Designed miniproteins, single chains, continued (3). Designs and how they scored, part 73

Each design is a single chain, and the fold is of that chain. pLDDT is the mean over its residues in the fold that is shown.

## One batch from the design tools (miniprotein)

Design m10521
Fold by ESMFold2-Fast:
Structure m10521 (fold): chain A 76 residues (1-76)
Amino acid sequence: SEYKERLLEILDQVEEDVRKAYELGLISEEAKRKLLELIEQTKERIQQAKSKEEMDQIMLEFTGEALEIIREDLEK
């Protein structure tokens, strides 16, 4: 419960950081949309997760997918 709440707070902060990165011109509109969609999907997965191990795996997967979106954006 408490761990889940902290992860959701982290995802809210990441969402704010993504919006700010776009406003500063650090990422494209396409990357912003993909990252915001990924964050919402990840929040839903965290809400449904039943153990810390599941939540940790979801966050690792999120990190890898987010980095791939950023990598693809930078290669354009």
Scores: mean pLDDT 89

Design m10522
Fold by ESMFold2-Fast:
Parts: structure tokens; sequence; C-alpha cells
Structure m10522 (fold): chain A 96 residues (1-96)
């Protein structure tokens, strides 16, 4: 599903940005780019779901739940960039 694909890609970009920030303050510009891309993809997914109707909106809601859970886990698992990326990958697979 295209909505799920967009949500998975948004999560990946968000987690990559968080991992970059954890690595070094010098990575802030790259992290910002990743956060901007994640936000763009979230907006695209929401717009597409609204256009497709109730079933797509349900898939968006489910994907948003997984996205939020992954963010909570990343906040808890901030030992390393690799740990953040692993949480992101798990969330991406759950959305797909």
Amino acid sequence: DEVRELMAEALRNRMEGLALLHESPEQEPLAREKFEEAERLLEEAAKLAAEKGAEAMDLLGESQGIYEEALKKAEERKESPEAILAVGEEGVEKIK
C-alpha cells in the first residue's frame, strides 16, 4: 500500500535524523534535512489517505501508531546511533 510505504519511509528518515544528532552536533544540518523529508512524507501520506477514503485512513492511523511507538523506543534506546536505527528498521518492517 502506498500510504504504508510513505509512512515507512517517513519513519526511516526520522530515525536517521535522530541517529545523526546522537552521533555529533556537527550533523545537525543533515539531521534537519532528514526531519524535513520525514515531515514531507507524513504530509504526503495524510493527503493520499484522505483522497483514497476510509480504508486508507485506517491504514494511516495504524502506521501512525507504529511510528509513535518507534519514537518512544528510540527515546529509551538512545545508547548509540545503531540502536536508534535498529528501532527504526523494526518500525519500518511493522508498517509494511
Scores: mean pLDDT 82

Design m10523
Fold by ESMFold2-Fast:
Structure m10523 (fold): chain A 83 residues (1-83)
Amino acid sequence: SIKDVIKKTLEKLLEIAKEAGLEKSVEKIEKLLKNLDSLSTNQAMQKIQEILDEIVKTADEKTKQRASEVYTQTLREVQELES
């Protein structure tokens, strides 16, 4: 399901944020994972975009690239499931 794709994406972003020491992003991702079932797909995707924007502003180039690649793959998987 789309929710399973979103959960997997958040778990990957959490690993990236933890490895990079991005405490604020880690907290936001953990909170989103805890509340995921209460959110619509669109709300969850918006929160992921907000997390990605924070990572892009604060992280090194390698971490930004990894996070952006995860997000791009998620957008493709969500689009395929909506078709």
Scores: mean pLDDT 83

Design m10524
Fold by ESMFold2-Fast:
Structure m10524 (fold): chain A 82 residues (1-82)
Amino acid sequence: MPSREEILQLVALEIATVGVEWSAENAEKLSEEQRELEIRAARATAEAAERFARETKDPEMQERLLELARRAREAARRLEEA
């Protein structure tokens, strides 16, 4: 079972991922500076999720973290194309 700290990190990454996905869906409403900030946030979220996925020994936690990383990477791509 993952530690309490790992569970809290997962929850934080889930919140961050939802945030950057919202920004990607609303990219047309963001300034250029805001889009650049959100692209960096999405990439940072993906990188953090990928790192935690490598560190965890729980297969279900790893799958959830890799899915969050994939979603954050897609959000970054959509923001870059906006």
Scores: mean pLDDT 86

Design m10525
Fold by ESMFold2-Fast:
Structure m10525 (fold): chain A 92 residues (1-92)
Amino acid sequence: MEFEEIKEILRELFREAAARAGLPKEEQERALAEHEPKIEEMARELLERREEIERALREADTEEARRLLEALEKGPVEFAREALRILRELAA
C-alpha cells in the first residue's frame, strides 16, 4: 500500500511541476506518462534506501531538509507528502 501511495503523491508532484512550467493539461499528462518509470524508481528508492536519504537530509542542513527529515521519521508516505507540500509553498 505505501508504494502505491508514494507513487500517487509523486504523480501529483510531477503534474504540479509541469503546470508551473506552463505546459497545457494534455502535455502535463503526456509528461507524467513518460516519467512513470522514474516515478516508480523514485518510490522504490525511497522505500529501499530510506537510511541513505535520511543521512543526506541530515548533511544538507537546510530548513527544507529538516522538514523532510522530520516527515521521514513518521514514514516514507509522510516524506512524499511533505515534499509535495514544500513544492506547493515554494510555488505560491
Scores: mean pLDDT 79

Design m10526
Fold by ESMFold2-Fast:
Structure m10526 (fold): chain A 100 residues (1-100)
Amino acid sequence: SAAELEFGQRLLEVAEEMGKRLEEAFPDNEELKKAIQEGLERLKRLIEERASVEELLDAFDRMQAEVYHIALQAGKEEEALEILREASARVREIEAEYRA
């Protein structure tokens, strides 16, 4: 539906901004950059395939979990967690608007 497409586009915008902030915070972490790129490519593919809101949210959660684990291995989980929490809060707002 048009509403599902709009949800996907708004979710992708949040994920892209999250990825940009993470790359700025961790400029020398190639594993993190790869995880961000793969996560964004997965979201774009799901949107093109008209995936459900549930599948889009699952893909976003997977991207956040992967980024968190990489940051944890780098000993910088606190810095990543702030960015991840802000992105998660915006996604919850988008989801609430969609379900209204």
Scores: mean pLDDT 87

Design m10527
Fold by ESMFold2-Fast:
Structure m10527 (fold): chain A 63 residues (1-63)
Amino acid sequence: GPKVVVVAAATPEEAARATELARQALPDATQILVTPSLEEGRRLMRELREKGIDVGGVSGEGA
């Protein structure tokens, strides 16, 4: 599975929730990156994938 996961969270509480969901959904992840918005998260995921990094994404909001 992906070694790097990007999560989108606007608050520390949302970040903690999204990080826990990421660990459950993508247990192979060794690095979790938190971004303040879904748009920033998608941008970062695209950049990492362009560099050949296997990246997963999790949003605490789901939409």
Scores: mean pLDDT 74

Design m10528
Fold by ESMFold2-Fast:
Structure m10528 (fold): chain A 65 residues (1-65)
Amino acid sequence: SMADKKAMLEKLKKVAKEKGFEVKSIEGDKITLVAPEKSLENEIDEGMLQMMGWMAGYEVTVEYK
């Protein structure tokens, strides 16, 4: 449902911020996040956030500073 999709978006935003990622933009079903630097830990978190997004019907893109 749309309510479930909205709840998953809020959870994804919370997890991203807890991992040190910034939310750059949200355009419909497309979410762009910014990671502070490219590292193994951040690449693992990128994969996790992309999986969470995909399961909720969002396309997550991560940019590195």
Scores: mean pLDDT 85

Design m10529
Fold by ESMFold2-Fast:
Structure m10529 (fold): chain A 66 residues (1-66)
Amino acid sequence: MASKEARSAAIKAARDAYEAGLTPEQVRKAGRDAMVKAGATPEEADFVADNVTRALEEGAELIPLP
C-alpha cells in the first residue's frame, strides 16, 4: 500500500496544481505522478485518487461550499 508520506506528497502536488489554475485532469495527474515518484505503483496511485474523489463527492453533498 502507498505510504502516508507518498499520499501526503500527492495531496500537496494536487493542491499546488489546483492553486496554479490547472485543469482537474492535470491536478489528478500531478497527484498521481507525485505518488509514483515517492515509490508507489501506478495501481496504488490510481486507487488512492479514486478514494479521494469519492470522499470529496460525499463532502460536497454534506457541506456545500460557496
Scores: mean pLDDT 64

Design m10530
Fold by ESMFold2-Fast:
Structure m10530 (fold): chain A 112 residues (1-112)
Amino acid sequence: MEPSPLEILARLTPEERAKVAEAVQRLQDILDEFEKNPDIPLEEFIARVEEVLREMGKALGLPQDEIDRVIARLREELKRLFEEGKTVDEIMDAVGRALNEMLRLALERREA
């Protein structure tokens, strides 16, 4: 069985869980705003998402280079999705994948 989100969260400290919850809420607010106004400039949307993920990655103890790699990959994917006129759901999935990747990287570093 793949680890559930609850199993992943159970391995974080209370402070890290609070930071992840803050990041999830901020990302949800950004996505809700984009759903209501999809004409938000791409650069502004990417910058807001990048800021949230960068803060979360730092709070989880990820090295700057790993944070930068995840963000760079997401940035490229978001630009492609915007150019292709993809749905808010597909954009949400891309952001969710980046969030989950950062969580997995943080846990892997604790198991090593």
Scores: mean pLDDT 78

Design m10531
Fold by ESMFold2-Fast:
Structure m10531 (fold): chain A 86 residues (1-86)
Amino acid sequence: SKREEEIRYLQEVLGLSEEAAREILELKERADKLVKESADDPANQQEVRELQKRILLIMAEELGLPTEELAKPDASWKDLADLLEA
């Protein structure tokens, strides 16, 4: 299934545990649903931002990166990528 393929990708390519991969995928699916339902709703935008931050923190913890760099309100996938390049 597409879900199992995404979980396998996160495990094999990014080195995440199965538990972390499943949690990240669930958080991503929740964020995607909020965007589809009402992308212009400020409450949905705020919740999506919080879900994205949680995904970044889980990835940082699994990869042994400093989580404080990703705790800031404007943290993004670029910030995670920059830590991986360092």
Scores: mean pLDDT 73

Design m10532
Fold by ESMFold2-Fast:
Structure m10532 (fold): chain A 74 residues (1-74)
Amino acid sequence: MEERLERALREIERLAGKETAEKVREMAEMSEDPVATALGLAAQIAAKQGRDEEALALLGEVSPALAEEARAAL
């Protein structure tokens, strides 16, 4: 789980910068599921930047069913 959280936070840092990644880290640490929180936010950031395939991959790590629903909506 720690490696998945670190990967999600690194993706957020690359997409939106260090300050955004730090805020997401704090939100994730306060949540019941830090990995799902970080991956979900990373997917939202990627989607806002038009990186739909990356967003679907990140969402799929949280929920394969949600990723399939999102792909069908594209």
Scores: mean pLDDT 77

Design m10533
Fold by ESMFold2-Fast:
Structure m10533 (fold): chain A 102 residues (1-102)
Amino acid sequence: MEKEIEKLRQERDKLKKQKAAETDPQKIAELDEKIGDIAFKIFEKEIEKILKTASVTELEVYLTGVASMLTAYKNAKAPEEVIKKLEEILEKLQKRLDELLS
């Protein structure tokens, strides 16, 4: 799992470097979409890892972070699909925390 996340981070960083050198608005938009997709895949894999390995304190930190991210994305009027995925992640984190505190 850690090697997969690292590989995705390397791909994201490579695309970010390509974007920094790009001047075509259409190509910049295509790179932003690819960067966003990879960033979300990294996030999903990190959440999967923490659900299996995190302590109560670590889960509380992630829960707070995801809740803040959800609020920020709602305020920015992000696509409903992204908001829904963040809400599902928040529910999974809350359920895991409740299981550990029971």
Scores: mean pLDDT 80

Design m10534
Fold by ESMFold2-Fast:
Structure m10534 (fold): chain A 96 residues (1-96)
Amino acid sequence: SWEEEFRAEVEKLVDELIEKYGLSPEQAELLRKAADRLVEAFPEWVERIVKENGKSEEEARRIVRDFALGVLEALMDIFRGIDKAIELDKAGIKVE
């Protein structure tokens, strides 16, 4: 099914991001939880795009897939920002 294919793509990207960015066990767990929520929401988001936006099911699946994968990659910038803030705090530097 498309849901199974989407889950496989998401799981592969998660593994690639964990390795590429050297994520901590805690960061890896957060990324996996985010990925699981995206996969769980996928069928409902596709149905909503078809119903509310008049898109084909194929186009709706592409839109949701592209969005979900982009969100996972964007989380890497957030994790880097958090790591930097922690390092600055340890050095006694005030962060807003």
Scores: mean pLDDT 78

Design m10535
Fold by ESMFold2-Fast:
Structure m10535 (fold): chain A 66 residues (1-66)
Amino acid sequence: MEKLIEDTVAATIRRLLEAGLSDRQVAAAGDQVKARLEEMAAAGTLTEESAQRVADEVVDAAVAAA
């Protein structure tokens, strides 16, 4: 589970940097993904599919706010 969270956060950061977001926006979005995935892991609902959904939601919100 920890590796899935780390890999998803790293992929989210990469996607946002490629989209041209600032380091501050990237850090905030990465922290948000990590927090949500950690909550899902604690609830037993974390899967690769649910992690990707959270990442996509956070990326879409961050890009829309930029």
Scores: mean pLDDT 83

Design m10536
Fold by ESMFold2-Fast:
Structure m10536 (fold): chain A 61 residues (1-61)
Amino acid sequence: MAELRERLNRVILEMARNPDKEWTLADAARLAGVSPATLERLIREMGFASFEELKAFVKSV
């Protein structure tokens, strides 16, 4: 759903703003307002194999 993608975008932006913070799946899920399982599903729908790949992508941009 579009709303869940907007929540994921918010997480990505916040991770980019705080690159020195040790981000966990639980922290990101809390920020997005979803369960860790829901966030992991959204990350995979975006083409990433894991939350670790998403973090690496955010750092590469």
Scores: mean pLDDT 77

Design m10537
Fold by ESMFold2-Fast:
Structure m10537 (fold): chain A 94 residues (1-94)
Amino acid sequence: EVEKAEELRQKALSDDPEVRREAIKELGKLTKSKSPEVQKLAVEALIDAARAHPEFVDEVLEAIKNAFKSKDREVSILAVAGALIAIGIRLERE
């Protein structure tokens, strides 16, 4: 799963909008992983995607929300920080 998260992170930064959209959806599924390491990598990848392609900020916010329920405190804190970053990006686009 770690290797899959890293592959999806690269795809989420792709110049192809279809590849990016699919990667963001798959990263969203990984935020529900039973592995805190995979959840953390998925959240970090989603934040990177929103920074690089602000047009996907709403999809990133929805994906990150699942990580708020993580039993791992580091993942939950990262998810909250990531959501705040995404909200900031969204506000700059309004």
Scores: mean pLDDT 78

Design m10538
Fold by ESMFold2-Fast:
Structure m10538 (fold): chain A 65 residues (1-65)
Amino acid sequence: SDEDELLEFARKLLELAKTSSSGAAGGIGGFVDLLIEYAKQEGFSQDVIDELEKIRDEIREIAES
């Protein structure tokens, strides 16, 4: 499903952020914010939005390290 594909993509972005510079991780976090807005506009389930926000917060912690 589109929801499953988006979550798998976001999880891959999290793994990329773990191996990236703080600046690049910050950029990845900003991109995940756009994915969250996309999911909200498309009417994706709240569980998907919550998981995307959790992934974004983990990326933000990496960027602040």
Scores: mean pLDDT 86

Design m10539
Fold by ESMFold2-Fast:
Structure m10539 (fold): chain A 92 residues (1-92)
Amino acid sequence: SKLQQVRDLAHVALGEMAAILLEAGVPLEEIRRLLFEFYNDLDAAKTVEEAIEVFRRYSRRFIELAARRDPAAAERVAELARRTLEEMERAA
């Protein structure tokens, strides 16, 4: 399923983003809350387009959290998000 491939790509990228945020000093509880919200919204997405939009919205939130702690971490999250979106668009 193309939708499942997009969800799988989102899950992998999220794990990497969470690790970057932890290294940047974002509290684990804030990361956990964001991850739970993301998983719920991603699970609710019924189309590839909806799943990609969920990923875009949460990637922006992760970048904002990283930027408040470490601008270099924000750049790493942004680059990961860009590469993941390119993979999602190819899978779509």
Scores: mean pLDDT 87

Design m10540
Fold by ESMFold2-Fast:
Structure m10540 (fold): chain A 92 residues (1-92)
Amino acid sequence: AEGAENLKKAKENIEKMSKEEQEEFSKAAAEQLKKADPSLELKPISPEEAAGLVLLMAKSKELQPAFEALLKEMGKYPLAKEAVENIKKTAE
């Protein structure tokens, strides 16, 4: 139940982004997760799946460096940055 509400908020954040921002967000989230754990082999992911991964990064102490790198990378896209910050708030 709680996990479903967190994913719903993440989806709402993504819906505020342009398609180009959604694609860059999905790519950046997958790349940062892969850098944090090189053993993970990720197929291309949807924006909704990317939001779920970012939420997991925000909740994991081990993935905090990847989450911070993603926030910095997404800083060039204001709506994507806001979405990542809202996902972090949702994880708290």
Scores: mean pLDDT 71

Design m10541
Fold by ESMFold2-Fast:
Structure m10541 (fold): chain A 82 residues (1-82)
Amino acid sequence: MSTSDFLVEARRRGWSIEDVAARLHPGLAEVLRFGPPSLQKALIEEFLRTLRGDENPSDAQLVEAARILGVPEEKIPAVLAA
């Protein structure tokens, strides 16, 4: 299943960011934990846009979503700067 297909289904079912975090494909979880900050930011923004309708998430919203999705705390500043 593609990321887009997964997010469309998640939105259809009314899943929260926490629900998505609990059901992440291992490959997506790996990107969120170990991937480059630009890809981590793009993926978090796609989750917020698709699930909450947040087209322009604030830094606070990105930090909250990053923590829920399992991005390490030490990587969060690099994600915001990406």
Scores: mean pLDDT 78

Design m10542
Fold by ESMFold2-Fast:
Structure m10542 (fold): chain A 83 residues (1-83)
Amino acid sequence: MASPELREAFERVRKAYEELKKLIEENPDDVDAIMEAYLRFQDLAQEAIDLAEKEGNEELVREIRRLHQEASDLVREVLAKQA
């Protein structure tokens, strides 16, 4: 089972992901803001992965990696439309 610290770290990742999605939906032309939100998401995701790996929580590691892949795909799609 996830520790309270790991659960809090995962909720921070989820909130950062939702903020990134909202920013892309509302202001897709604001590349600087999108990239700032994406970097923040990546930092939080890495911290949560490191904690999940230390606790042996493979399920949360997979879920965070899934969110990371989805965020990466969204940012790539935004950048492609700017070209």
Scores: mean pLDDT 84

Design m10543
Fold by ESMFold2-Fast:
Structure m10543 (fold): chain A 78 residues (1-78)
Amino acid sequence: SEVEKQVEKFEEELKKTKGIELTPEMREVLRQLLSTDDGRTVYLLQLQFDALLAEVQGDLEKAKQLREQLEQLLEQER
């Protein structure tokens, strides 16, 4: 799959540049990100991915801020 090849390339780049291994959850979000053409969905998935990335890096404050931003955007759809 072309999506899986892009995920693998991104994983290698992240490991090389930041020393971070993708978790199964991060990998799933990235697959969804690469499979969607809807700009709003892309933005929400990017926030989710960035929150997971911050959590893995130990930046709990940034992870919290990104999760709160995601929750606020989802609340606007109610």
Scores: mean pLDDT 81

Design m10544
Fold by ESMFold2-Fast:
Structure m10544 (fold): chain A 70 residues (1-70)
Amino acid sequence: SVDERIAYLEELVNEVKPKLSAEAQKKLDELMAKTKARLRAAKSQEELDEVVKEFQDEAQKIIEEEQEKQ
């Protein structure tokens, strides 16, 4: 379900956020808000899976940029 996918992603975000700067946390929060909107607008299971994958790819970039900055 959409709610289960959102809960899963929120759990991942909460685990990572304490390790990130305030700037990176803001970027991740903005990405999460955008992803929640996309998940709620998705009309198929395939679209939900695609949105989740895209979130994971973008979140990884934010984390890698943070590591590069520090």
Scores: mean pLDDT 81

Design m10545
Fold by ESMFold2-Fast:
Structure m10545 (fold): chain A 71 residues (1-71)
Amino acid sequence: MKLSEEELNEEVALALYRIGLATAVANGDTPEEIRAVGERLLEKLKDQLSPETIEQARRDLEDAVARVEAA
C-alpha cells in the first residue's frame, strides 16, 4: 500500500489536528480554549483537508467541547 502525496498530506494534517485537540483536552483547557485551538488548527490546515474531513473534524471538536463541559 502506498499513499499518494495528497493523501499523505491529508493524513498528516488530520493527525496534527487530532493531536492538538487531544492535547488541549488532556491539559484541562476550558471549552472556549479547546474550541479556539480546534478552529485555529482547522484554519491553518483547511487547504490540506477535504471538505468531508473538515466537517468530520468540526464534529470531533463539538464532541470534545461537549464532553469537557459535562465533566
Scores: mean pLDDT 78

Design m10546
Fold by ESMFold2-Fast:
Structure m10546 (fold): chain A 55 residues (1-55)
Amino acid sequence: ALLPSVQTLIDAAPDHEQELVQDYVQRIENAPNENEAALKQTALALTLIGIREEQ
């Protein structure tokens, strides 16, 4: 499951990136184990934080 803080970052992402973000969320949910899901979730969070700071 996604952390609430990560969900907040997803909701704050620009509209033009929402579709790509949703695709990545689906990859997190379909990860074969919790460790891979956690790593993908961390990578997404860091990427979204970087995008937010640039704007």
Scores: mean pLDDT 72

Design m10547
Fold by ESMFold2-Fast:
Structure m10547 (fold): chain A 91 residues (1-91)
Amino acid sequence: SSLGDRLEELLRRMAPRLSREEIEAVLRPLVEAARAVEAGDKEAALEAVREAFRRLKELAARVLPEEEREEALRLLEEAEKEALKELEEHL
């Protein structure tokens, strides 16, 4: 599966365990990142992406069963590194 497909599957597994407020706390920096990219603000985009993945990793560690956490955190770390690399090289 693509990285995007694996992220969607992870988020789908996490979503039933999260409050609306927790979901919005992750979506907010992702929207900020998208706006920063549109504005050509590389520093703001990188910061917002880091914040989104920081929040996702904290939520995953809290809400996922112990046996799923290692793989989920590894996937989130992989996705964060790829997103930051793409922004740094192309923005």
Scores: mean pLDDT 85

Design m10548
Fold by ESMFold2-Fast:
Order: sequence, then structure tokens, then C-alpha cells
Structure m10548 (fold): chain A 80 residues (1-80)
Amino acid sequence: SQQQQLQQLLQQFRQQLAAAKSVEEARQITQQTMQQISKISDQAVRDQALTGLVALAQELPEPFSVAVSDVLVEHLSQQA
């Protein structure tokens, strides 16, 4: 199901961020994850994914949380 794909994607994102060694690497991981989310056809599942990414970003140390949040905001701005 798309919900299982979402949970797997969020788990992979969490694992990749935990392994990130730089703010730039965290940005690249977030951009790649956003590209995967953009391929989800169900708007409700996409919205759930974005909510999950925002929640994960808030758990990160400040330089990483800002970098991840900036990528999320840029993606949302491009859709407007």
C-alpha cells in the first residue's frame, strides 16, 4: 500500500539523517526524499509524508533542523 511505502520512506530518511556527517549531506538527503514523495499520486499520503518530515526535522540538532526545514519550505514554495 502507499501507506506502507510512506512508512518505509520515512524510516529510510530517519536512518540516512542519523548517518549524515554535514549540513550539506542532510540537504541532499532531504531533496532526494522530496523527489520520492513527489512521485506519490495520493495527495493525502503526500501531506502525511510532509508532516512526518517536519516532525523528524524538529528532532534534529539546530544546524541540521534548519537545513532540512529550508529544503521543505523551498519545495512547498515551488508547488505554489
Scores: mean pLDDT 79

Design m10549
Fold by ESMFold2-Fast:
Structure m10549 (fold): chain A 89 residues (1-89)
Amino acid sequence: AGAPLTDEARADILGNVEKAAEAAKRAGQSEEGDRFLAETRRFLDEHPDATTAEAAKRVIRAGDGLTSPEAVNYVVAAALNLVGHGIPE
């Protein structure tokens, strides 16, 4: 299972989610990108005790509406970085 989210992990997920939203906007999915970003921000705010594994699963599910390969790559990067923060390097 993942570790509790650190401030660094929260910043990293938001950075990749913001990049995913911008990529979605470039692909004509601005509304879907904005929803993904808003849902991720709300999850992080409402679940301060969430694990990295729980956050990764939520990011993948919230990003499921994004179809741009570039946006999907940033969603995957956010999820993988969360798993990395939960596992000793």
Scores: mean pLDDT 77

Design m10550
Fold by ESMFold2-Fast:
Structure m10550 (fold): chain A 91 residues (1-91)
Amino acid sequence: MEEIEKLKSEIEHYNKLADRYQEEADAFRKAAEEAQSRIDYLEKTNPEKKEEIEKLRRLARAYQAGIDVANERIDEYNKKAEELKKKIEEL
């Protein structure tokens, strides 16, 4: 009984960590979409602003890298939570 309660607490902890990284991924996704919208606008209206477009492209790539890292963390914590759930089922 005590062991099950401890495992449930650990599952909740990993779920909260996954939720936090989901919020970070969502924030980076929104920022990447805003950067891409600005790139698209500049390419259509001011294609001569190549340096500004390049800076926005680098920023969008940085946000995408942030999304990828956050997604890896979400997968890691979700896997840990699932492993703990299986352990509870064995008790």
Scores: mean pLDDT 87

Design m10551
Fold by ESMFold2-Fast:
Structure m10551 (fold): chain A 94 residues (1-94)
Amino acid sequence: MAEELVREAMRRVDSDPELARRLYEEALELLDEEERKELEELLKLSGEEVVERLKKELEKKKKTSEPKEVEEFGRRKLLLAALVGLERYFREQE
């Protein structure tokens, strides 16, 4: 659900920025409290630091978890990275 909203928001940022912002806000409402806190922490980092952090977390997860859990974890981290990108884009537009 949230992943689909984020993909549609990214597709529409140039053609319909108001709809893209609404879809982004709906995706945020689907996040739990832990995911929201992680998003806030990622927003404090540079784009390079976000990538490095998520890569390290994924490598750590690979050592301690089943392949299916790693795949689900990776999808969640990719969703958070996309939300960071959208939030920064909307803040720049103000």
Scores: mean pLDDT 77

Design m10552
Fold by ESMFold2-Fast:
Structure m10552 (fold): chain A 78 residues (1-78)
Amino acid sequence: PELYGPTLSDEAKEKIKELLLALAKEKGIEVSEKELEAFTHPESDPEIQKKVLELWKLALSDPEVVAQIQAIVEEDRA
């Protein structure tokens, strides 16, 4: 599952970014807001993309996090 399908609003992106930052801190992974924001852009550096992709793999393997992301995306559909 990838988030490249529907375009997310800035508000939804911010919520997902905060969720991922909270997960990173909980798992002891150091990721910056700048790196997370860069990943949502196609022009992001491949090295940054790989680092953020690892965090996304952790997020998608956590059922609670997946449910929260799904809720954010569905709310953003309005």
Scores: mean pLDDT 69

Design m10553
Fold by ESMFold2-Fast:
Structure m10553 (fold): chain A 60 residues (1-60)
Amino acid sequence: LEKLRNLSEGKATKEEIKELSKKTGIPESILEKANKSEPLSEETGQKLQDAIIKLLNEEE
């Protein structure tokens, strides 16, 4: 999904962050930090990674 790619490249819009938050259950503030490449706590980073992997694996 282009929205995940945009987040990884630091190009995600506020609306894309909102939609990802709704789909992943990750708070918008955490997604904004990831979009800015700000360091996340290990727990928060792991939750974000797990949510992204789950979303990608739902393509099966």
Scores: mean pLDDT 72

Design m10554
Fold by ESMFold2-Fast:
Structure m10554 (fold): chain A 70 residues (1-70)
Amino acid sequence: AEEAGRKKAREAGKALAEHVRETGKLDMELYQKYVEELAEELVKLGLSPAKARLTARYLVAQAIQEELQA
């Protein structure tokens, strides 16, 4: 469960980091879309909607930072 969430966050982070590299800006609409998609997956894994959204925001933000550092 935890590993699946991290993998999905990593893919979202790569897409968002690529957008930042190409445009110099974070696409907030795309960020929110990926956060919502990851939150839905986390709810399916047993998290409450509120906890899923907070966790998804954190995981996607971390993945973006890791990709931008590489």
Scores: mean pLDDT 79

Design m10555
Fold by ESMFold2-Fast:
Structure m10555 (fold): chain A 100 residues (1-100)
Amino acid sequence: SQNDQANNIIDIITGLSQSTQQTIDQNPSQSDSISSSFQSTVISSVDSVSQNMPNDISISFLDQVQSSLQSFYNQSSNQSFQDSLQSVITHINNVKQSLI
């Protein structure tokens, strides 16, 4: 179902956020490029769900992703990763406003 697909994408984004933080911790000199790649990947996933799924599923998806990313933002000590997380959160808010 589309709900199952949206939930799977949330799990993927959460896992990607965790692995990205770990990769940055191991490779701090690459944090800008890693964070940029993360930002592009997550925005693409957000846009795909919002463009292809019903508004109610999209809004629920966006709320859950935003909550997950905000948690990573609050826990991160890396400026590049925090900036990428904030950019994605801002993008999610803009997408949510277009659906309401």
Scores: mean pLDDT 90

